# Designed miniproteins, single chains, continued (3): the designs that were tried, part 41

Each design is a single chain, and the fold is of that chain. pLDDT is the mean over its residues in the fold that is shown.

## One batch from the design tools (miniprotein)

Design m9411
Fold by ESMFold2-Fast:
Structure m9411 (fold): chain A 85 residues (1-85)
Amino acid sequence: MMPSADEIELRAGELYREAVDYQLYIGGYGTDEQRKEVGELMKKFIDLLLKLQDAIDAGDVDAAARYLEEMERLLEEIKKILEKS
């Protein structure tokens, strides 16, 4: 079932908050390599969030949903970096 624009924006905000929390954790407790890798993924994540917001503003819910899926994939990559000892 395709999410509404409101559901997409709400979910994107939740993903952004979770990603920031992981970045802060790695910043305090991670390695230099983990900080670098998460930093690069966060740049891509922010770019996708801006594209998602632009798509919503344009009424392109299909594009916004695709950007949300890419944000979810990036968050899973961030989680994998966090799980490395």
Scores: mean pLDDT 83

Design m9412
Fold by ESMFold2-Fast:
Structure m9412 (fold): chain A 55 residues (1-55)
Amino acid sequence: LRGDGKVDEADYEEFIALLASPELSQEERAALYKAIDVDGDGNIDLAEFKAYVES
């Protein structure tokens, strides 16, 4: 991350990698999706991710 105070594609890619990580339990992953997935469609878009981290 470049640390310029903006959320970009690199931040999003790192977050998606974390969600795919076996280090997160299924329950922990579900909790993150529930918090960020405003649409409730089971997907986290870059726009949803930005909204979450900017809140």
Scores: mean pLDDT 69

Design m9413
Fold by ESMFold2-Fast:
Structure m9413 (fold): chain A 68 residues (1-68)
Amino acid sequence: SAAAAAEAAKAFALENARRQAELGAEVLGLTGASATAETLPDGTVRVTVRIGDEVTELLIDPAAMSRA
């Protein structure tokens, strides 16, 4: 179903962001990496990544994947 696909996409985006945060911290020699993901009403995923004292915010559109 479309709802199940949307939930899977959200989970995937969060896992990806968490892994990227950990790898970024490791590469920079920092500790304390974290990532959070929030699904917006339009289906986009807002990802906030914190590595040390640096904060980065990204928007991921899982719906763009369905164009394939």
Scores: mean pLDDT 69

Design m9414
Fold by ESMFold2-Fast:
Structure m9414 (fold): chain A 96 residues (1-96)
Amino acid sequence: SEEDARAERLKAEGDRKLKEGLTLMNQADSYYKQGKYDEAINLEKQAIEKFEEAVRLYEEALRLRPDDIETEINLAFALIGLAVSKLFLERLEKKK
């Protein structure tokens, strides 16, 4: 159906945003380990935006296909990534 095609496109876009978020989060961790806190903060903020986009896209895909277990799992990963990135950002901003 057209709804199935739309759900597949939303899922694919969500997967892309999830991968971008994970890459940015890994880059932020690398800069953090180097003591480059401003760069790490900037990358974590970008990762948060990508995870928020992934969550929104997966939620829309699941609205069209409620029983898509793969999208449900990927939504869970995006929510975990969002929570972890927000926690790391808070801790980075409190570094003295």
Scores: mean pLDDT 90

Design m9415
Fold by ESMFold2-Fast:
Structure m9415 (fold): chain A 78 residues (1-78)
Amino acid sequence: MSKEEQKKELGERIIELTKEYIEALKNKDYESAYKIYQEIFETLDELDKIDPELALQVAFAFARGSDETVVEKLREVL
């Protein structure tokens, strides 16, 4: 139960950060995009400690694009 709650919280955090990252890229704010990118991977590292397979699926979804379709794919995985 606690691990499932942690995965849900980390997943929601990754989705929120991904939305912020996409907006930063659209605004050509590469400094903010880079900081958000680091936060995404720090959060992904925490997810990897709980569920490495899920973390890998999230990483692949993220790598396939930087638009809003990534957000929907993350919701499907998480």
Scores: mean pLDDT 78

Design m9416
Fold by ESMFold2-Fast:
Structure m9416 (fold): chain A 92 residues (1-92)
Amino acid sequence: AEEAIRRATEVAAEIMARAAEEAARLRAEGREREARLVLLEAAVRAAERAIEILREALKKAKSEEDKERLEEAIAILERERELARRELEELR
């Protein structure tokens, strides 16, 4: 569970870091709406990638404690993904 959560966190952080660099460039050009779209689209992708990693770990989890930890992490990411999707729809 712990290793999968760490990998999911790292992958999500890499996606968000690249999006933050692109958003910073767009903001420097006065393109604030496009910068926000890039960040929200990246947030959805980051959550989806993290959920995939955790779901694969859940299939291999042997202890109930590990299963509960992975299910809780997935639930948090699913909520974050839905919030990002709602904000993305409001900007479109």
Scores: mean pLDDT 87

Design m9417
Fold by ESMFold2-Fast:
Structure m9417 (fold): chain A 77 residues (1-77)
Amino acid sequence: SRLEEAIELLRQGRYAEAAELLRDSKDPRERALYAVALLLSEGVLDFSGVELSNEKRKALAQAAAARDIDRVIEIVK
């Protein structure tokens, strides 16, 4: 699936490719991973469109900044 391919790309540090794969997704989980991929590939901090609570959105941004992809996946799942 697109979600599983994006997770694999993020684990491999292939952030720009993950962002491109997810660019037009309307799935909430894929949009959250897209925000992470943009932060890591382009330094763009925009989690406003992510359908998560403010607390989870903050946790996701912190995990992404730390490049803790396993934690990113845990939060988005």
Scores: mean pLDDT 84

Design m9418
Fold by ESMFold2-Fast:
Structure m9418 (fold): chain A 60 residues (1-60)
Amino acid sequence: GPMAEREREIAEKSAEGARKATLAAGGDEKQAEEAYKRGLSGRGMEAEKLATGAYLEAQS
């Protein structure tokens, strides 16, 4: 349905956003790939938020 389609679009954008955010924050390609894969897990914006949080925690 429309919500499932929107959720897939959000998941893809979140995966791309998490990857780009990781690289912009100075992460390497492997960290960016992990963030992207988590974004694609079907958790949409939650996956992006968790991936970014985990990356920032790793930088601490």
Scores: mean pLDDT 66

Design m9419
Fold by ESMFold2-Fast:
Structure m9419 (fold): chain A 116 residues (1-116)
Amino acid sequence: MEEIEKLAKELGLELTEEQKEEIEKALKDLIENGDITPLKEILKKSKDEKLIKLIALLLAKIYYEKLGDVVDNETLVEKTLDFFKSVLSEELLEKLRPDIEKLIEALEKGEEVNLK
């Protein structure tokens, strides 16, 4: 919850309580069961580029925390983008790439994420 609100504020995105709960539940399903389906369903419903970016950054962070010791950063970026290929246009995916790379680089250095 706190991470969702923090990243949303950095992106200038205001989430309803229902949206926050839906995202948190989808992230828990991914973390506990490896099920990415609930998160994909949220993305298919949304046309908001800021919400899509928030979910992309949250997913990249989860992949880094789970797989960062096993897989290189380039593979984590591509894995995150591959998740979105079925739901986002190539143009929007290209816009997300630099933000995902910046997030992973910040996490690799053990620094707090700064999206400024």
Scores: mean pLDDT 73

Design m9420
Fold by ESMFold2-Fast:
Order: structure tokens, then C-alpha cells, then sequence
Structure m9420 (fold): chain A 68 residues (1-68)
């Protein structure tokens, strides 16, 4: 859905923003910084939607790791 797509994009943008601000930060440091924001998004989602968001987050974190 467009609403799910928007929430996924919002989560990915937050991860990208944190990575850009701290290019030397580990993936764990980035994850810790964005966790409260991501937890709030996850709390609004169904189990199926949570799985899609988790998959998108993992793909983005792997992309950031490959760029380091």
C-alpha cells in the first residue's frame, strides 16, 4: 500500500541520514541511534508489514556496509 511504502521510505531515509551524518559509525551505532524511531513505526504495522519493513532495513544496512 502507499501508506506502507511511505513508512518504509521514512525508515530508510532516517537510516541514510544517520549514516551520512556519521560516515565512520558502525552499523550497530547507526541502528542504536535510529532504534526509537524505527520501534515507533513497527508498533503501527501488522506482522506482514513488519516483515516487509525488516527486509527493507536489512537490505539498506547491507548496502551501507558494502559502501564502507
Amino acid sequence: SAELEAKIQEALDKIKEEAAKNPNASLQEIADKVKPFLDEIFSTLSEEEQELLEKAILAELLRIADAK
Scores: mean pLDDT 82

Design m9421
Fold by ESMFold2-Fast:
Structure m9421 (fold): chain A 69 residues (1-69)
Amino acid sequence: MEVERLKRKAEEKLREAEEALKNKDFGKAVQYLQEALRLTREILKKDVDLARELYERAYKLAKEMMKAA
């Protein structure tokens, strides 16, 4: 139950970061990405495979941000 809540919040923050990036709001995109990474670190303590998947998604988004900046 706890892991599922953290996963949902992390996915929501990643989606918000992607939306902010599409709007060229780099400040908000970075903020949401940092929040998603914080939630992913909490998940890592309970589910390593899920945390890895979320880190990969965050990394891809970070690369897109670097290309757009």
Scores: mean pLDDT 81

Design m9422
Fold by ESMFold2-Fast:
Structure m9422 (fold): chain A 75 residues (1-75)
Amino acid sequence: MKEEKEREERFEDIKKQIKEGKPILEERLKNSSVKDLEEFLEILKHSIDNAVEILKLSEEKKEELYKLLEEVVKE
């Protein structure tokens, strides 16, 4: 039994959630202090780390999620 398809689908779902959350994140970040922004980014990175561990994602996929998160937050 190959769970690779399930992991790939979950990975794509996480990417979609990050992308679809962009407008909500932008509004929240616009109203946040620099300290709150840094704490929020750390929380999001920990959430990605947990998802990577649970789903047994590769290091490359983890880096892709981190890059996507940084792109969404910076724009």
Scores: mean pLDDT 71

Design m9423
Fold by ESMFold2-Fast:
Structure m9423 (fold): chain A 73 residues (1-73)
Amino acid sequence: EEEEIEKLIEEANKVKDEYIARHKARTAQLEADAAADPALRKVLEGHQWLRDYIEKAMNEEIEKRKKEEELKK
């Protein structure tokens, strides 16, 4: 039924948005800390590819869980 599917999509989007918001909050905190500490900024810039990789992997996992939730009903 469309209403049940739409509700599951909304719940999945809320979970995804919460994870993204928390990740962004942590990233903003690290950027603020790096702005105060040049040594930390150099380390974070050197590992930017890893942060991008982790964010991509997180988004893929969230999308996969959304599909699983949609298929359960």
Scores: mean pLDDT 68

Design m9424
Fold by ESMFold2-Fast:
Structure m9424 (fold): chain A 108 residues (1-108)
Amino acid sequence: NPRAAMLYTLLQSGALSPEEVLAMVDRLLASTDDPREKAELLVVRAHALIQQQRFDEAVEDTLEAVRLYLSLGDPEGARRAAESVLTRLRTRNPEAAEELRRRVDSLL
């Protein structure tokens, strides 16, 4: 999704604050009915939540994204979404990363 990719790039570059990205993602989630776009936006929200040290919420958003990808018959999309967030969590909160890994493994 071009909008999800743009928001992720702006978040990672620091051009938008995590708070600004969260507000934009929330509006996009409210306006979309496409499950793939929802999954991609949830991954962007998880990355913003990690920057705010809201690790439990980031884990829940990632699991919802994984479930959406699996409902679309896209286990590779599910794995890529989980791995993207896990890479960030391992350096910021290893305990939350281990929880996310275990909960994703139970779904795959």
Scores: mean pLDDT 91

Design m9425
Fold by ESMFold2-Fast:
Structure m9425 (fold): chain A 97 residues (1-97)
Amino acid sequence: MVEEATKRGIEAFRKGDEHAFGEAFRRLSDEIWSTLRKYQSGSISPKEAAERLREVARALEEMARAAKEAGDDDGADGLRVQARVAQRQADYLEKLA
C-alpha cells in the first residue's frame, strides 16, 4: 500500500538503510505500473487510476522531503521528478473520466 511504502521509505532514509529505501521506492514504482496495467486491461476506471497515481505522487513528494532533510539533494530532486510524472499521468487520466 502506498501509505505503508511511504512510511517505510522515510524511516529507511532516516536510518541510512539504502536497501530498505530502495525496496520502498520499488513498491511505489510497482504501484504506478500495476495501476496503469489495470487501467489498460479495463479492470479500473480512469478516475480510480488517476486517484491511485495522485497517492503515489504524494508519497514520492514526502520521500523527497525526507531525502532533502537528510542532505541528499540529488535523491530528493529525482523523487520530485518522478512525483511530477505521476501527477501529470493522473491529470491526463482525469480528463478521460
Scores: mean pLDDT 78

Design m9426
Fold by ESMFold2-Fast:
Structure m9426 (fold): chain A 58 residues (1-58)
Amino acid sequence: MEKDKKLLEKLLEAREGKGSISSDDGQEAALIAIKLGEETGIDIRTLEGLKEAIKAMP
């Protein structure tokens, strides 16, 4: 879970233009984000939704 959360935070920073993420890490983070969106009902396609989903992680 901690590793997944850090990976999602890295994805968020990359989407905000504040960092970079490798292709492999980006793909893994996208799969984690999709699953988290399904579990929480939050729209992970938006930056605000991704932030809320990350905060909802156990």
Scores: mean pLDDT 77

Design m9427
Fold by ESMFold2-Fast:
Structure m9427 (fold): chain A 95 residues (1-95)
Amino acid sequence: MELIKEAQKLADEIIEVFEEVARLDGGEITRYEVKIEYDPEKKKAILTITLHWRSDVAGLEGDTVVTVEVSKENLPYLKEQIEAARAAIERARAA
């Protein structure tokens, strides 16, 4: 249950990062789907996010699928990667 909650929080943060990146590229996330599966034997939550996006600048639409295995061991690393992505977005906005 705890890993499922952490995976849900991670999903929200990943979606936020993608929404910010899409806005910087002159587009938007039009729809998303989140699926979380828990494997009690491996003690892992499997997070799948499908992001539907549109770029007004490119005149393109598409889908991005993000799959992440969340474990107690890798969760700090995943959080660090999200913070690194946020820092990169902040730098891009300042440019």
Scores: mean pLDDT 82

Design m9428
Fold by ESMFold2-Fast:
Structure m9428 (fold): chain A 73 residues (1-73)
Amino acid sequence: MLSVEEALAKVEELLRELEEKAKTASLSEFLELGREVEEQLLAILSQVTPEAQKVVMERFLPRLQALAKEFAK
């Protein structure tokens, strides 16, 4: 099982990597990267409690929405 702190740290790393690669990636490359990040994010969330999932979602959902809007219409 992951602690909340470990889950937050792993998700922060994934989002930083996604955001950094998004700066130079094409839309298609970004979508493929996003799919890999989503798979890893779901794996992390499955290893924490529902309370920890809420904390992770509240912390990172605004960043994910902002990034998605950057590449969506």
Scores: mean pLDDT 75

Design m9429
Fold by ESMFold2-Fast:
Structure m9429 (fold): chain A 87 residues (1-87)
Amino acid sequence: SLAEDFRREIYERSSSGLTPAAIEIKAAVLVAVDSELAKRTTDPEKRKLYEKAIELAQKALDFVNEGRLDEAERYLKEAEELSKQAE
């Protein structure tokens, strides 16, 4: 069943990657912080990096809803890297 497949994925992720809850929290925090930083920055290049990071973090949340945790973690990692480059 979908619930059993999701439970197995969570168990495997707990030993080798982020749980769905951890991805959701990290992505939500990144969207909130980077949205504020994008509004405050006067540098258009930094703004583009923040906006792209937000887009990738939102896609990570979509992948969590689909149970696609490897894609979710990959998109979150890329979002975090872009956000760091903007700083």
Scores: mean pLDDT 81

Design m9430
Fold by ESMFold2-Fast:
Structure m9430 (fold): chain A 104 residues (1-104)
Amino acid sequence: SLPSLEEVKRLLELAAQEVERLIDILKNGSEVDQIIARIKALSLAKHFRTLAEMLKDSPDPELQRLAKLLDEVAEKLYQASFATREEQIKILEEVRKKLREAAA
């Protein structure tokens, strides 16, 4: 069964909170914690791609719109994996904003 719009919005809110934690770790964490945070960001991108794939064929146009958003933020997170730490933080801040706006 496909997730409901309400379930997807809840997942986006939880994802935004996780992105906020990753931003904090990249700014203030140990070098090991920063490596783990980068791995978690890449994992989050893969999960967003999986969720987008599940939602893209939904008859609900709002779920289709969220699928496109999830693909966009996943692409940004993948590109961030090749960026400097400072640029990755900027990308994560943009992703967090987009996720919170979509969850509202």
Scores: mean pLDDT 86

Design m9431
Fold by ESMFold2-Fast:
Structure m9431 (fold): chain A 86 residues (1-86)
Amino acid sequence: EREELVEKLRERKKEVERRFEADPEGSFEEGLKKLEEALEKEGLNLEEFREALEEALKNANPEEQKEIQLGVAKQAALIELKEEYE
């Protein structure tokens, strides 16, 4: 089980990176939607999360902005994988 999960994590990470390279904007938008849904389920403040993300993007240069967007996409993929194995 743990070995299978690690293998699936590696596969999902590669797919997310590939998708992000092909469509960074779409990947970020889909990832953000999934993250917001997960945060809402956990009872976290979505407004605070959005403000923090907007501030991070505003203060970032273009290279850092891409890293933040990719991070959001990767985190969303991890949430989806966790749901598949619950």
Scores: mean pLDDT 78

Design m9432
Fold by ESMFold2-Fast:
Parts: C-alpha cells; structure tokens; sequence
Structure m9432 (fold): chain A 66 residues (1-66)
C-alpha cells in the first residue's frame, strides 16, 4: 500500500521536472503499479528504481518524437 503511494508521488515529481505531459505521467504510473502488483515481493527501493527507469524511457521517447 505505502509503496504504491510513494511511487506515485515520486513519478509525479519527476514528471514535472522532466516536462512530461499528464498523459505520459499517467502511463508511467500505470506501468509501475501494474508491475508492482505482479511482483509483490518488490522492495520500495526496487520500485523507485523501476519508476525512475520508466520516466527515463518516456523522456527518451519524447525526444525522439520531436
């Protein structure tokens, strides 16, 4: 429960800093929560690192999309 809330807060902050749209932010949150639900043994540290990687993927995609 707390892990999901922390991941959502972390993604929201990074998305604002990276200039992601609300749609892009919501996609990252959705993917992160889906993965955490399928891997309940995941630690908070692992969940945060995974969320960071998803934000970086969206940033890279945005740069390629012009």
Amino acid sequence: MEIKEKVIEHVRKLAEEAGLTDEERDRVIQKALEYIEKHPEMTLEEAILFADALVMEEVARRKRAA
Scores: mean pLDDT 79

Design m9433
Fold by ESMFold2-Fast:
Structure m9433 (fold): chain A 55 residues (1-55)
Amino acid sequence: MKKKELIEKADKAIEEATGGEYKSSLDFLRDIAKKEGLTPEQIEKIIELEKKYRE
């Protein structure tokens, strides 16, 4: 339950820090991982971990 609030705060912080370019931490992680030169496989793993954390 408190985990959901932390995720919502993280999403808001990402949106504010990026000027609305990213509206969620998942979007932010996906694009940053891609820009860091990670493979599609690594990006998928990061997104899976973040989704698991949100459960």
Scores: mean pLDDT 73

Design m9434
Fold by ESMFold2-Fast:
Structure m9434 (fold): chain A 92 residues (1-92)
Amino acid sequence: SVKTKVTLTATLPKVVKGPVKVTVEAETVDGEPVTLVATADPSAIDEEKGTTTVTATFTVDKLVSGLSEAVLEADGEKEEVKAEKKAELIKE
């Protein structure tokens, strides 16, 4: 079977010390919508700039053709952020 591994890196314009919920809408090559959800701890915190970098990884059992902008949720607040996305095929 073929799987897609998606790695997402996003920067929040605030300091977050707890886990961040990351949601991305994906579209399969067949045009089917898939919601991807992961929880990740901050990978880097810059308290002087007031920013938090989050890296989340998703595994999808389908080929994906499109990914939306990410919605990050921390401390009950949701923010849509532009994220760097890398998709890789996993051979099994």
Scores: mean pLDDT 78

Design m9435
Fold by ESMFold2-Fast:
Structure m9435 (fold): chain A 81 residues (1-81)
Amino acid sequence: SEQKAIEGLKARSKSQADFDTALATRARLDALRASKTNDEVIAELLQMMRTNENPAEVPVLVAELLRLIGDQIDAELAAKR
């Protein structure tokens, strides 16, 4: 659920500013996912994680990476059925 994901970000955020940063990062990642392949988004996420200077972004980046890996596993399993 979108709402539960947002609630999770808020629970992990130390301040309102950190939460706002996490929401903005999430929106940016959603836009990237809409325009790029999963492999391209994973490459962008890994680069963002390597160059990240804001700790508030890390939970969002990790959650998105796990979501993309999950989607890839689901697609592979569906193709084998």
Scores: mean pLDDT 71

Design m9436
Fold by ESMFold2-Fast:
Parts: sequence; structure tokens; C-alpha cells
Structure m9436 (fold): chain A 65 residues (1-65)
Amino acid sequence: MEELRRRLRELSEEAVKLGKEAIDAFQEYKKTKDPELKEKYNELMKKYAQVFRERDRVLAELRAA
């Protein structure tokens, strides 16, 4: 139980961090049109989606317990 709650907290914190970095990269891309920033944004959004899916799995396991 406690390990799952800790994992949920860590995943939520990681999602917030990735979301902020993605927004920053996208805002900078809009100013500079640097394709490296667009790639960085896409990679961060991919990681964000993975973290969100993992969080949902942990939540489902907590509710089943």
C-alpha cells in the first residue's frame, strides 16, 4: 500500500515537471522556430503520456487492493 502511494506521488511530480519543460520548449520553439526545440517538445510530451498511463495503472492497483 505505502509503496504504491509513494509511486503515485513520484509519478505525479514527474508529470508536472515534464509538463512544465514541454510548455517551456514549445514557447521557445514559437519564438525561434528551432527544429531541435520542436523535437524536444515532442519527446517530453511522449514521456508525459507514458508517466500518465503508469499513474493510471498504479491508481487502478490501489483501488483493487
Scores: mean pLDDT 81

Design m9437
Fold by ESMFold2-Fast:
Structure m9437 (fold): chain A 80 residues (1-80)
Amino acid sequence: SEFEKAVEEARKAIDEALKLAKGSPYQKEIERIRKALDEAVEAYKKDPSLKGKALRTAYSALHQAENIIEEVKKELEKKK
């Protein structure tokens, strides 16, 4: 269940990023990250050989979402 945990952690980070970035320029980028993750997970369901790619995509999505969360928080504090 390493894969399931990685995907769920990535999705939680994406959801947090979307809540914080609502109405900001970051919203579109976060939506692109979510789409890439969903497409990778769907591809893995059809082809088990893609598990490694889907797992890497989940870790990448988590990292990108966390970076955006940090950046959005800093910008929101600056702009009030």
Scores: mean pLDDT 83

Design m9438
Fold by ESMFold2-Fast:
Structure m9438 (fold): chain A 85 residues (1-85)
Amino acid sequence: KEVEEKARELIRRFSDALLQVQDEVTRAVKEGNKEAIREAAERLRQAGDDIVSEAKKAGVPDEVIEQIRRATDAAVESLRRIAER
């Protein structure tokens, strides 16, 4: 129960971070602000790393932790591609 509740909390935190970054990137693209897109990518990376660390401490299954890591990597890579010239 404790581990399942923690997993749901962490997934929700990751989802919230992704939505915030999506809004920031949308604004940055409209403004042509590539630096803001890079900063958003860095913030998402930090959020993902923090969530993974907390998940490990809480005993969340490795499979779930790897899913969060892969999702973070994919999202950050997509943002970096958008920021490229």
Scores: mean pLDDT 81

Design m9439
Fold by ESMFold2-Fast:
Structure m9439 (fold): chain A 90 residues (1-90)
Amino acid sequence: DPLLDPNVEVRVQAVREGLRDPNPISSSLTFMVSSTDPNPEVRLVGAKEAGTSPVSTDPNVQRGLYLLSKDPNPEVQKAAKEALAEVEKR
């Protein structure tokens, strides 16, 4: 499972590919795994890609973005807040 790979760059690529998957179940699951990743770069990519993805309408994705809006990493926090603002405008 590339989302659980020990290499951060492999996980980042897996998140980008999974969130571009037109299957909403697959992309929502990809986001949820990325949102709990210990590395802030993986969480940041998940937040940014989810905000522009159709999965942003999924209540579980919106809940994950809300939790990331409280993330200790300031870039992750900012990206999640921007993604939530985009969802609210739709």
Scores: mean pLDDT 80

Design m9440
Fold by ESMFold2-Fast:
Structure m9440 (fold): chain A 75 residues (1-75)
Amino acid sequence: MGLSPEVQRALELVRKVLESEGNERLDASLELLDMIEEDPSVGQELLLALKKEGDEEGAELVEMYLKGLGVEIPK
């Protein structure tokens, strides 16, 4: 039941994207996209974690990023 440090960081970035604006939102979005591009499994695990938490907004954001990068959406 432990999340990896990378998935925990990615969860924090999802919150920053949803709760901030301007440059902070942009920087958080770019960092999150970079993490998923370097290791797509982080993005897949992140989406599953958000779904388990009931974070519909975060799950929608991450699913959109995965689709944009051509990463398979976990079921």
Scores: mean pLDDT 82

Design m9441
Fold by ESMFold2-Fast:
Structure m9441 (fold): chain A 61 residues (1-61)
Amino acid sequence: SARERAILGLVHRLLEEHPELDTPENVAALSKVVAEATAAGASLAEVERRLRQLADERLAA
């Protein structure tokens, strides 16, 4: 779907901007955020917000 392609594009862009997040552990955590947000019916903007929040937390550690 267009939504699935948009979400994949967001994840790809995030990993391109922050290559240090491209680990199995971080990718699993990002995938979990996508799955939980999608199950909750979150907007595309909310999915992006949650993904960037998780990235900021992982990069700050």
Scores: mean pLDDT 83

Design m9442
Fold by ESMFold2-Fast:
Structure m9442 (fold): chain A 95 residues (1-95)
Amino acid sequence: SNMAKMQEYLEKARNTDNEEERFRYYLKAVVYAVGGTEEDLERILALPVPERYRELARLLFEARVKLNPDAPQEEIERARAKIPAIAEEAAEAEA
């Protein structure tokens, strides 16, 4: 199940001492949390900047919504509107 895969990658992230490897394990866990696959993640990671970070921010937002279904719709829409700014900040931080 996607929940089992999510747990597997969260444990791998917890057990690694490499920051980059930990981050990749978290992204894999997030993909399974939203019902996606590792192939979906690799497609996103292959996108050019800033599009890559826009899609990563969208993925993280979808995971947040799915893990917190009781969140008010207005709060969800307000958070979604911040995705472009978050993506641009992340892209600039890696430049």
Scores: mean pLDDT 71

Design m9443
Fold by ESMFold2-Fast:
Structure m9443 (fold): chain A 59 residues (1-59)
Amino acid sequence: DEAARRGRLDAAAQLLADTDFPVSTIARAVGWDSLAAFTREFTARYGVSPSELRAELRA
């Protein structure tokens, strides 16, 4: 379900902003078994990698 995947990516973005958990931990927490697949889908949605988004939010 595309809407459910988008919701999980949005939850991941919130966790990246609100917590210090490693990106791999966040990916797993939101239901992604592959860090590479998570990173590709996240980057496609937000235009930046999870690590880049975290850095931007904390700059």
Scores: mean pLDDT 82

Design m9444
Fold by ESMFold2-Fast:
Structure m9444 (fold): chain A 60 residues (1-60)
Amino acid sequence: SADVDRLTRIYVARVLSAENQEELDAIVEKGRRVASTLPPDDAARMDRALEEAREEWLRR
């Protein structure tokens, strides 16, 4: 849904804007907690987007 897509974009942007690894881990944990409240297919997509964003941040 549009709301799930918007929510995913917000958390991905926060992950990519993390100043250090401690903030990165905290934001990813919050994002995964939010994803767990969504329907299974939406949760899986949001979790994958968060994981991809975390990997991108770690390569910087």
Scores: mean pLDDT 85

Design m9445
Fold by ESMFold2-Fast:
Structure m9445 (fold): chain A 90 residues (1-90)
Amino acid sequence: MAKGLSEEEAIELAREAARYVFELYKQGKSVTEAAIEVTKRAEELAKQDPERGLAFAVGGGAAVRTLMENPDASEEEIIERAVEAVRKLL
């Protein structure tokens, strides 16, 4: 594999994190519970690759922030915000 995390892989991790947050929230979990679950998953990813864990955490954090600011945000909006946050990290 290429050295380090690719931009495409980082974007896909952000999209996955955003969808995970959206699913938890739609299942009735609080934004705080969603943030905790994102942190746990990011820590698991970080054991394999710290850059993957960081990308997931940044994307998931942005998704959580989007829902805090707008509880009616669409899945698409949440994903777009997560991808934007990770692009700024790269």
Scores: mean pLDDT 83

Design m9446
Fold by ESMFold2-Fast:
Structure m9446 (fold): chain A 102 residues (1-102)
Amino acid sequence: HHMEEEARRLFEGARQTLADVEAAIDTLISEAKKAGDENPEEARKLIEKARTAVQAARDFLRGAADEVPLYAEELRKLGDEFESRGNKKIDEVEKYVEEKAA
């Protein structure tokens, strides 16, 4: 069962990478909220960094799905859920920042 063990390790590695990226995105979102009250331009830059990170993570998982056919469906689902969750959080922060900038 060496191939199944390798596939599982790659899948768990992808999950851990996703968790780290999500924590980094949450940090960018938090910093954007803080900056938004004082510096809307800086907040917008942080929001764009968060959007780029969400897209990069989704592309990473799509690539991982191509490399790990045994877990391809699970990896694609993780990518879709991550993109949906991330974009929702970013949209909420963007709205908050723009309301404070107005």
Scores: mean pLDDT 81

